# Designed miniproteins, single chains, continued (2), part 32

Each design is a single chain, and the fold is of that chain. pLDDT is the mean over its residues in the fold that is shown.

## One batch from the design tools (miniprotein)

Design m5152
Fold by ESMFold2-Fast:
Structure m5152 (fold): chain A 73 residues (1-73)
Amino acid sequence: MEKQIEADIYVALAEIYLAITRLAKERGVLDPEDAKRAYEKAIEMAQKALELDPTNEDARRIIEEAEKGLKEL
């Protein structure tokens, strides 16, 4: 159960980074360098979640969304 809790924490952290970039974009205050850093952190946290739980679909989705965000910068 500890590994699952740790995976959930990493997913939550990754979601926070995505939420920050999404909110900033919607508000028209998205700085490209801050966005890049946040997307890279989202990928990093989601990858940690996958190391703990390889079947975590939320982590996979976050990586795909963050990579798409990076390509749009």
Scores: mean pLDDT 82

Design m5153
Fold by ESMFold2-Fast:
Structure m5153 (fold): chain A 60 residues (1-60)
Amino acid sequence: SARAEAIAAALRALGFSEEYARAAAENAEAAGATAEQVAQGLVDSGAITPAQAEAIVAAG
């Protein structure tokens, strides 16, 4: 989907591997998660900063 592609592109832009970005976007789509929910999960896990989360939200 366009949203999964946008999330994957944003994650790659933040320096995540293409494999990780694809898996994260596919998992988010399967769960019906929004870009905001994906970004919040990554902040909560310590994978990204709140500032980096804004880039994911803007992309989705």
Scores: mean pLDDT 79

Design m5154
Fold by ESMFold2-Fast:
Structure m5154 (fold): chain A 55 residues (1-55)
Amino acid sequence: KKTEALIRELDEIYERFGKEGVEKFIEVLDKNAHLLDPETREAIKKYAEEKIKEL
C-alpha cells in the first residue's frame, strides 16, 4: 500500500517540520514522479494541500 506509506511519512514530516516540511516532501515526490503512478501522486498532493489549508 504505497499511498498509505507515503501519507504516513507526510504526517510525520508535518508533525516535525510543519508546512515547510510538507512542501519539501512534495518537491521530492515531483523529482521522483517516474517512480509513482499518477493516481498515488495525485492522492498525496491532495492530502498535503488539505493539511496545509488547515493551518
Scores: mean pLDDT 74

Design m5156
Fold by ESMFold2-Fast:
Structure m5156 (fold): chain A 62 residues (1-62)
Amino acid sequence: GAAERAALEAELEALEREGVRAVLAGDYQTLAAILRRMAEIHRQLGDDERADRLLAEADRYL
């Protein structure tokens, strides 16, 4: 429902801010975890293409 979508979108906004902080800190392990969580949320929202791109990006920081 709308409330569930709003909660997921709010979590994405928080994760985007956390991701910027991880990049600035050079913490690519944390960035990879953030990208994987963002991918899970985008998949729940029905955006499989965005989820797949985020997982591919996370794999670059192995």
Scores: mean pLDDT 88

Design m5157
Fold by ESMFold2-Fast:
Structure m5157 (fold): chain A 80 residues (1-80)
Amino acid sequence: MIKLLPKIELSEEEREKLEELIEEAERFLEENRDKLSEEEYEALRRDIERARRLLEEGHAVEALFLLLAARSELYVRLKS
């Protein structure tokens, strides 16, 4: 339902920074795996993986929003 034209070119530095954020999210999820249910872990892992796929396909804005949503979900789950 989102009608955005996917034609955003990232600079190499911007792409590397977003890749670093994705890798950081993946590490944070793995470090806290034992604090999550299997369903919560799989859902968050899928969202982070989808963010990576979106970035690879040039959908950088969508990748960033999905990554931030997954990060927020993880922080909320861990702080309870």
Scores: mean pLDDT 76

Design m5158
Fold by ESMFold2-Fast:
Structure m5158 (fold): chain A 68 residues (1-68)
Amino acid sequence: GAQAALDAAKALLSSTPGFSASRVGDTKVVASGSVSAERQIAIVLRLLGDFPDLTVSLSGDTITVSAK
C-alpha cells in the first residue's frame, strides 16, 4: 500500500549518507541533505525506479516523495 511504500522510501533516504528524512502526515516524506547535484539526481532516479507508484520531486536541496 501507499503507506508501506512511503515508509520504505523514508528508510532508503535515511540510510543514504548525508540525508535526513521525515514523514509528513500520511501522504509524504521530505528529505534534505548536503550532497552534490549529481548524487541528488541519482537518488531521484533510484526512487522513481524503486517506487513507480509514488511521485518524486526535487526543489533545491529538498526531495519530496508523495502518494499518488
Scores: mean pLDDT 79

Design m5159
Fold by ESMFold2-Fast:
Structure m5159 (fold): chain A 64 residues (1-64)
Amino acid sequence: GMRLEVAKTEALLEGYELGKKGVFTDEIAEEIARKNLEKYGLPEEYLPLLIEAAKQGGKMGESL
């Protein structure tokens, strides 16, 4: 749904900014994902999708 796509985009962008700073970790990816899961009122089943979005952002940021 729309809320999931917005949450994924925000998780990716947050991961990207932290990846650029060289401080991105798997633990931070989970924290970003859980924060956005709660912010958008999404069910726990979507947590893995938000973790993947945050990790994708982190990798993109690290490549700069």
Scores: mean pLDDT 85

Design m5160
Fold by ESMFold2-Fast:
Structure m5160 (fold): chain A 55 residues (1-55)
Amino acid sequence: MEHLVESMRLAALNAAKYESQEAVDRALGTIEAVLRAAGVPESVIRALADEVRAL
């Protein structure tokens, strides 16, 4: 699980560097759905999304 969270975090951070805000929001939506399906706690998902959006 930790490896999945870190991989998705890196993917989201990479998207934030090269994509528009709309594309980043779409990528975060997909990442959040994957993490929820994998059973990652909502608090962890929210922290990841907040970190990426703060960039």
Scores: mean pLDDT 75

Design m5161
Fold by ESMFold2-Fast:
Structure m5161 (fold): chain A 70 residues (1-70)
Amino acid sequence: SKKEIERKAMIELLRAMAEEEDRIVAARLEGRANNEPQEVIDKRIEEIREEGRRRIEEIRKELEEKLKKA
């Protein structure tokens, strides 16, 4: 059903968002522990956010395609 497709996409979206947050926290903690320059840490966080944005876009696209076929 469409509701089940939407529910699965919602769970996937929430997981992607949580994973992004965890990776950002880890990047900051690891960077500080390794005495990395703030610029290096900021670059890693920017890359993580860009990856997260692409993941969310892919989830949305997959949802739209599945709903069209439902």
Scores: mean pLDDT 87

Design m5162
Fold by ESMFold2-Fast:
Structure m5162 (fold): chain A 55 residues (1-55)
Amino acid sequence: EKEFKEKLAEELREWVLKKIDELYKKGIGQEDHEKAQKQLEEELEKLREEIKAKL
């Protein structure tokens, strides 16, 4: 069972990474790596707040 759980987590990880990569590629280069991280955090926080507010 633990192995199955880890496999699902890996799939989710890949999916999330893909989404993050897409956002990162939008116009953010190596130089703006720090800015990209902030933008990703803001997007994640926005999603969290939306879900929280809808609760």
Scores: mean pLDDT 62

Design m5163
Fold by ESMFold2-Fast:
Structure m5163 (fold): chain A 64 residues (1-64)
Amino acid sequence: MTPEQREAARRLAEELVSDPATGAPGDSGLPVRGWDDVTPELVLAWARRHGREDLAARAEEVLA
């Protein structure tokens, strides 16, 4: 994973976690503060799980 892909994934994860429509803070209990664990693949899976197709498409672009 490139540094640019990691930073993009981190930013998408922040948008996903900050959106109250994506679920309760307790269900986002993955430590997104542990940014080292955030990959574009993880963001894609999270976005799809929460119906955030816009973020899923952006995560797919980061992976391409």
Scores: mean pLDDT 65

Design m5164
Fold by ESMFold2-Fast:
Structure m5164 (fold): chain A 69 residues (1-69)
Amino acid sequence: GSEAEAERLLRAAEELVKKAIEAYKNGDFSTAARYIAAAGVLEAGLSLLGHDETAERVRKLIDEAIKKM
């Protein structure tokens, strides 16, 4: 159902922020920015679909990833 979809999108966002951190550590700042932007699109989509709690979890993942950069 809808909750299973939200969990799949959360897992996708987790992978995107992980790839962003790895790209940043490798000096590929352009690729890191693109992965963060993609995770932000998933956050916005989750919020628009009414999954505000899951969207907030994605926001925290993005903020923590940026903090590590």
Scores: mean pLDDT 88

Design m5166
Fold by ESMFold2-Fast:
Structure m5166 (fold): chain A 81 residues (1-81)
Amino acid sequence: NELEKRLKEQKEHQEKNKESNTESLTKSLKEIFMTEYKLSEEAAEAAAKKFIELLNEGNQSVEERFKIALEEGKKLEEELK
């Protein structure tokens, strides 16, 4: 199915351009936090938003920003218990 292939290619392209596409990046990060780090949807969304916020600060590596965002999500997860 050509349409399914195009949608997959578009998703892969958005994944590669995470820095320039805030909406796609937020969705991808939310999915990663939920699947890899076992955060709830609410905590994963907060973590994704924190990562986007940190992109604007420019003072830390991508890896450092990811760690800070993950910590924010885990903190919210703890509060939601």
Scores: mean pLDDT 71

Design m5167
Fold by ESMFold2-Fast:
Structure m5167 (fold): chain A 59 residues (1-59)
Amino acid sequence: EEEEFIRELAEKYGLPESVFRTLRETWGLSREDLEEWAKRMAKAVENGRATVAELRAQA
């Protein structure tokens, strides 16, 4: 069941399942913490990718 939750969360936020498994195993994050982290990371990745793409286009 936890694997299913990780799968859904990974697909929803566009992150690899392995990242969520590592966070759960290494940091012991709760489901709520994982979801909050995923939301923050998805936004950070989106902003970072936009910035990198913009800089790459300027080069």
Scores: mean pLDDT 71

Design m5168
Fold by ESMFold2-Fast:
Structure m5168 (fold): chain A 80 residues (1-80)
Amino acid sequence: MEEEEKARELRLEIEILEGLARIVAGVLRLQGKEEAAEELLREVERLVREALRAIEEGDFEKAREQIERLRELIRKYLSV
């Protein structure tokens, strides 16, 4: 139960960040920054894939590390 609940919380967090990244990419495209939007979405896909894999393996520490990298990536593109 506890591990299933932690996995659920982490998956929800990933889903929220993925949605936010999509919004940020849309804003970048509206600003004519197409390459930046594509780069953001590609890196988001990589980090999401790694985080979900870590959750499946029960490595919640690694999953949290990937989620933090995802947050930092999104924040970086918001500052561009």
Scores: mean pLDDT 84

Design m5170
Fold by ESMFold2-Fast:
Structure m5170 (fold): chain A 71 residues (1-71)
Amino acid sequence: DKKIEEAKKEAVEEGVKLGVKEEEAREVAERITEVMDDPVKLKEVLDEAGEKGPELAELALKLGQGLYDIK
């Protein structure tokens, strides 16, 4: 879905601006998108991102907001 890919791209760009490595930002965005329909797995991925730092938590929040608008 083009809208999902655009939301991932925007979240990765935001993460990179906050100092997250591009590869790590892409990995986190992909994992969130893969589990977005499973609330238990989604919470696990979001919690893991938050534990890695506030920059990844911000990326996860931005992606979650973008995906909510698509769904």
Scores: mean pLDDT 75

Design m5171
Fold by ESMFold2-Fast:
Structure m5171 (fold): chain A 80 residues (1-80)
Amino acid sequence: SEEERIKQIRDAMVGMLSAARDAGEEEAARIVEEGLERIEKAKTAEEAFAIFQETADKVLERASPELAAVIQAVRDLLEA
């Protein structure tokens, strides 16, 4: 369902937030937090996925190689 897909994307982004915080990358964590706030207002899975993609791209621009690997793995899982 659309609700389940939005939940899947949100849960994945919560995982990204935890990874960014564990890495001590405060700016990356801030970007994910902003993305999560935007997803709370998303009405469709398409909107949620677009927010996820934009958030992941912004994080990847500045993430460490270790954090980038986690973000890319999450992205690949959701795009499958």
Scores: mean pLDDT 87

Design m5172
Fold by ESMFold2-Fast:
Structure m5172 (fold): chain A 97 residues (1-97)
Amino acid sequence: SSFKEEALKLVEEVKEVVKKLLEKGDISEEEAEELLKRLEEIEERIKKAKTKEELLEELEKLKEIVMELLRLAEDKELILELIGLLLRIIGLELDIE
């Protein structure tokens, strides 16, 4: 499904933002490890999703992580990147529904 491919791409892009936030010092190493573990779990569940409902559940969790990252981010460029990712996740959810 093209929806699964798009969802997996969004997970990878969120992982890259977590790494950038760690590099900038906006989050701790411990926060980054926890976030990356949660993202890896979402990625695995997206890969195994067999229904639209299962995929939407994982996209909602991804959206929650992006909202958490927006609260933690102080770097303006990374805040804008996270807003863009949030809008893309919402767009994908609407397209799947």
Scores: mean pLDDT 89

Design m5173
Fold by ESMFold2-Fast:
Structure m5173 (fold): chain A 73 residues (1-73)
Amino acid sequence: SAKIEKFKEDSKKIFENMLEYLKDAPKEELLEKIKKVSEQFEKNLKDMGASEEEAKKEGKELLEEGEKKIEER
């Protein structure tokens, strides 16, 4: 679905901006927030009609990208 693809693109941009905005926050607080955001992203994709497998994969990839960026600080 074009709507699901756009939602993925927009959500990833918002996530990147959030990480930049919160760059000086404590790592533990950022990791907890990233986990919550990735869980919500997975849930939103499922609610939009994505498969369980697709939603879980996308959520995991978002979480891993966020964790990597925080670790590279």
Scores: mean pLDDT 83

Design m5174
Fold by ESMFold2-Fast:
Structure m5174 (fold): chain A 72 residues (1-72)
Amino acid sequence: GREELRQELLRLIGEILRLIGEIFDLERELERAEREGDEERARELRERIEELEERRRELLKKMEELSKKLDE
């Protein structure tokens, strides 16, 4: 039903917002690591950020598909 799709959409929005927050925090940590010259830490943080950004893209696509179903 429409309620189930709405609940799933809200869950996806919540997960996306959490990922945005995590990416923001990691970008701040990356900035610190770069200032300190910690090349290994900076590399690890960049890899983690890329991983989360990829997951965010996947969730955004799912959100778009669910939004289209709700608009129909």
Scores: mean pLDDT 84

Design m5175
Fold by ESMFold2-Fast:
Structure m5175 (fold): chain A 98 residues (1-98)
Amino acid sequence: HMVEEREFDLELPADATVAEVKRKIAELLGIPEERVASLTPLPDDAPVRDGDVFLAEDAKTGRLYGFVVERKSDTTYRVRAVELTPLSPEQIRRALGL
């Protein structure tokens, strides 16, 4: 199972931008923001939406993580972290809701 799943739980406002989500993921993983990629091509100034997915690799372990944006309320999103490295392509699609 995941080593530090609790450290990957974050809340963000419903008006958060792609750049803000990338920054928070980068801070959680201790990596540069440019190492966080949106699964779908999104401008940094675009608002995040329910179902948006971000990918980031932990530089220390080489493990790939998927971060799924989920609407928690009208004012907040939650980002759910999933370790992708041990998963098959089919399992990755299921884990990311694809």
Scores: mean pLDDT 71

Design m5176
Fold by ESMFold2-Fast:
Structure m5176 (fold): chain A 55 residues (1-55)
Amino acid sequence: VSEELVKKVKEYLEKLGVKKLIPSANRDALYDFLAKKLGVSKEEAKAALDKVIQE
């Protein structure tokens, strides 16, 4: 996953006021949302979000 994609995901989460501790049940919907907003695959959005959460 690119550093640029991780940065964009982090900025989007901050704009939405979403906390890093996201329940598993809500993560799938967030992956789909980020994939559509950033124009990437759901798999790439998942990888980027997981990296942001780990930080």
Scores: mean pLDDT 71

Design m5177
Fold by ESMFold2-Fast:
Structure m5177 (fold): chain A 60 residues (1-60)
Amino acid sequence: MSLEEIKKRIEEILEEALKKGYLTDEQKEELQKLLLEAAKKYGVEVAYELRDEIIERLNK
């Protein structure tokens, strides 16, 4: 998966979760897998940036 595909999938999960008002266990697991893939392919700093974006979005 490309970095842009990882970002797009994270946004899809977050938009769905925000519409429902909660994250499912399946969505949480998928977000963790996407962050791990980003860390492996693009470096830990990129994964931390994406995690910060997730936290920011969930706090709105």
Scores: mean pLDDT 82

Design m5178
Fold by ESMFold2-Fast:
Structure m5178 (fold): chain A 70 residues (1-70)
Amino acid sequence: SSSKRQEILRLIGEILRLIGEIFDLELEIKKMKESGKVDEKKIEELEKKIKELEEKRKELLEKMKELEKQ
């Protein structure tokens, strides 16, 4: 149905946004490590945020799979 397709597209949009946010955070960590100006506490905070975003991405992927089964 068109409604199911609309919901899937919305979830895809949220997943893509989360992927972008994760990529930006990973890039920030990489730049810090490459610059030699390493703030370990800030890296830990960024890595924790990445894990939280990855968990949310997994939840959205599971919701999308459930919609495909319905």
Scores: mean pLDDT 84

Design m5179
Fold by ESMFold2-Fast:
Order: sequence, then C-alpha cells, then structure tokens
Structure m5179 (fold): chain A 62 residues (1-62)
Amino acid sequence: FRVGDVVRAVRDYTATHEGELSLKVGDRLRVLFVADEDWVVVQNLATGEVGLVPKSYLEPVD
C-alpha cells in the first residue's frame, strides 16, 4: 500500500489498543500513513474516523 490508496476491509477487526480503528467487512478506507510492515493509518471514508489497522485486513480497490 501507498499513501493516498483506497483500500477495503476484507475482515472485521476490533480495535485492541488506543489509536487503532475498528473495521467492518466492506469498509472503504484511504491510506494516510504506512506505520510499519504490518500496520497502516487509514481514514474511514464513510465515518471520517482515523486510526491504525493491520494491513492483512485490507485489499486494494482499483
């Protein structure tokens, strides 16, 4: 993933730590920052919420 990419959640995720974002399958998100190999900061395009999510729960949207 790269900053500015639109991605979708492919699995539900429950935030476990402060600064994380919960995901629902089908959520569309914009990548704001690539934190490390496993985590990205995203904005949910429907809610405007921002937080860390695991990359493995996301797929690119063409």
Scores: mean pLDDT 82

Design m5180
Fold by ESMFold2-Fast:
Structure m5180 (fold): chain A 81 residues (1-81)
Amino acid sequence: MEMTVTIRADDAPEAAGAKLGEAARPGGAEVGPAAGAGIIDSLRAGEGAGAAEAAAALLRGGGREAEVVEASADRVVVRVR
């Protein structure tokens, strides 16, 4: 099943972690709030591309196919299959 994960710099770290966890669940992986905090910190530091790749790498590590669709200063978008 294809889905899209959008993480914004104004998201709470726990909300970002929950979005990643929901996307990773079909692959059998569990993603905690610390992963969300790391992504948000990178976005707030102006490292949107790094945040997007980190999110995609987490999802791939969780058994999902993931690719970066968008990376900007205020959000990242990852497509998951």
Scores: mean pLDDT 76

Design m5181
Fold by ESMFold2-Fast:
Structure m5181 (fold): chain A 64 residues (1-64)
Amino acid sequence: DLEREVLRALADMYEAIGKLLEKQGKFKEAAEVYRKSAELYRQAGDEDGAAIMEKKATELEKKA
C-alpha cells in the first residue's frame, strides 16, 4: 500500500528529527516530534513503531 509506505517514511523522518533534538538536549522538542512520529506510524499500521516512539516521548518528558 503506497499510502501506508509514504506515512511510514514520514514517521521515519520525524523519528530522525527527534533523535537529532534529543542529541542536542532539546528534550521537550524531541518529545513533541516523537509524538508526531508515533501518530504517523499508527496511521501507517505500525503499532510497534508507534509504541516505541510514545515510550521515547514519555521518557524525555521526565527529563524536561
Scores: mean pLDDT 85

Design m5182
Fold by ESMFold2-Fast:
Structure m5182 (fold): chain A 95 residues (1-95)
Amino acid sequence: NPQAYLNLGKVYEAEGKLEEAAKAYGRAIALATPTPEDQPIRDQALLELGKVYEAQGKLEEAAKAYELFLTIAPPNHPLRPEAEKELAKVKEKLA
């Protein structure tokens, strides 16, 4: 159930367990199917995974997660501005 792993990732992230959060978000992404029910879960998990990688200092992995989100998310997705802002910050740190 990709929603259960998304929720588990949020719990680990709130507890500061960044490695466990990343694994849970990764599982949510891996289990998400290309259905209308799973697409929002995958999109959110990708954005949250990017934030977790950024918090860990894994800037290249964070950039890849944000870029994948921006590639697959619908053009009018409400989280696009946040993903674009975080990607810009990560790219500046990598330069």
Scores: mean pLDDT 86

Design m5183
Fold by ESMFold2-Fast:
Structure m5183 (fold): chain A 70 residues (1-70)
Amino acid sequence: IEEYLRKALEAAKAGDLKSAEEYLKKAAMLAVQQNAPQEVLDYIAQASTAVAAGDAKAAIEYVEKALEAL
């Protein structure tokens, strides 16, 4: 989970929202499989929504919150 969230964070900071979305999808899949806290799943979902909206700043904030919730 953490590895893909960190990769999503770096991609979002670089403005690469396509790579950020791919890493968030992988993080979400692992979070479900590992039964991560609901807060982590909620922040990953919000980060993915921000990426879909083209909002890199919001995506960064939500990925950081997901990492804190782990």
Scores: mean pLDDT 83

Design m5184
Fold by ESMFold2-Fast:
Structure m5184 (fold): chain A 75 residues (1-75)
Amino acid sequence: SQKDKIIQIGKDIGQHATKNKDDQTKQSIDQFIDWLKKTGDIDTGIRFIQGIIDYLKQTDPDFASKIQKQLDQAK
């Protein structure tokens, strides 16, 4: 489902944040995944992931580009 695809993108971001010791992004994405599982609000979920991508463009543009492509395919 589209929801499962967005959740998987969130998990991929969380794993990357853990590897890079980005505790702020990790906490935000873990809370987001729990929220999305509970609400199923895909449109808000897409906007949230886009916000994380925009943040990551400044510090890790290659990873941000990969996740952007995954998000665009999940739409």
Scores: mean pLDDT 85

Design m5185
Fold by ESMFold2-Fast:
Structure m5185 (fold): chain A 66 residues (1-66)
Amino acid sequence: MEEEAQEYFNKGREAFEKEDYKAAAEYFEKAIALDPENKEAWAGLALAYEKLGEFEKAKEYLEKAL
């Protein structure tokens, strides 16, 4: 479970670096589903939604990262 959460988080970061923000959001959501205490995954999800223009979702997820 922890291994899979970290794998999805790493895939999310890789997708984000490649500017595939939709894939990044999907991977960060999977990481959070397995490890909801991963604040970096919540921050990554918020940033991905910000890049997708979903500012209200980005704000809500950023609050979870803090």
Scores: mean pLDDT 82

Design m5186
Fold by ESMFold2-Fast:
Structure m5186 (fold): chain A 109 residues (1-109)
Amino acid sequence: DELARVAGEAHEELGRAARLIRELAKEASPEDAKKILSAVGEAAAHFNAGLVEAGAAEHYEEAARELEEAIELVKKAAERDGIDKELAEEAIEELEEARELLRKAAELV
């Protein structure tokens, strides 16, 4: 049950990324925080849709695209003063891992 294992790992990595993003959002501008949280939220919504829908591959691919957008938004926010660069880098690493797991889940459907 490779798909179930990979989906479980994606769920755990999304949870870790979300926790780091919530901490980072406290330091970011309200506009940057809203955009980043929205992208991560959309990724989670698409992932959850993939768990229950027949078109799971497309949902996992959309979740991965939203995480790709979140990664770029975090990179831009990290260029600003007052942002913890190490926290941003850790958040990016977790988002990248979640994105690759979602791409793998899409291939296994």
Scores: mean pLDDT 86

Design m5187
Fold by ESMFold2-Fast:
Structure m5187 (fold): chain A 61 residues (1-61)
Amino acid sequence: MKIDDKEVELALAIIQGAIARKNGDTEGAAEYYRKASEIAEQMGLTELADEYRKLADEAAA
């Protein structure tokens, strides 16, 4: 089992985005999902990055 800093940052961004969305903080949710997308892209997880980019766009609308 090996966890690096990027995996932790990705997990935290996803969790924070979900919490913000649940609390009606659409701006915060968009920011966290956008951050998750950027971290996923840096990790080479293109499909995951695309998914969170879509969630960020939905939250920002």
Scores: mean pLDDT 80

Design m5188
Fold by ESMFold2-Fast:
Structure m5188 (fold): chain A 57 residues (1-57)
Amino acid sequence: MMKDVAEGAAKALKENKDLIFVSAEFSREMFEEMMKANKTAEEMYELILKKLEEYLK
């Protein structure tokens, strides 16, 4: 399911903060927000996409 996929991707990024060391702090806050907010799959997907866009810059 999209929500499970988005959570899996977010968890993978969180566990591999070394790959995103520049934005690690922001990623941590974002993942904590996802866990607390119980966001919809669409919202979580968009949040992950935004982080990936920043990472790829």
Scores: mean pLDDT 61

Design m5189
Fold by ESMFold2-Fast:
Structure m5189 (fold): chain A 79 residues (1-79)
Amino acid sequence: MEELLKKLEELLRELERLLEEAKADPSVPEEFVRALEQAVRLIKAAIELAKKGELTEEQVKTLIKQAEEFLAYARELLA
């Protein structure tokens, strides 16, 4: 579990960095900024639930995959 949490925290930091970059760029659609804000909120909530033992390792792995896919997509849109 600790390794999975570390991975989620790393992905959260990358999403937060992209969110700040997107907010600073007036060419980025507001809908995309809102999607990044929602992703950050969901991952923060997931980390807290996992730390409390309220999420299974399988649920955390699923969230990691979803976060990685969204991060890859977001990076391509901002490139």
Scores: mean pLDDT 81

Design m5190
Fold by ESMFold2-Fast:
Structure m5190 (fold): chain A 61 residues (1-61)
Amino acid sequence: SYEGAGYNAGKEIVRAAPDEATARRLLDEAIKNASAVLPTEEQKEAFEKGARKGFEDALAA
């Protein structure tokens, strides 16, 4: 699912980034990039929702 793809992307961004500020910048870029290529608003929203949740969960771990 696009929400699941977003969730994994958000988690990987937190794991790969050297600090939280960089991670937040990379998250915004990932959401913008997905929004540019996904064909429907529902898919864009699902990816963004997943990405933000994955980011928050990884940051809290």
Scores: mean pLDDT 86

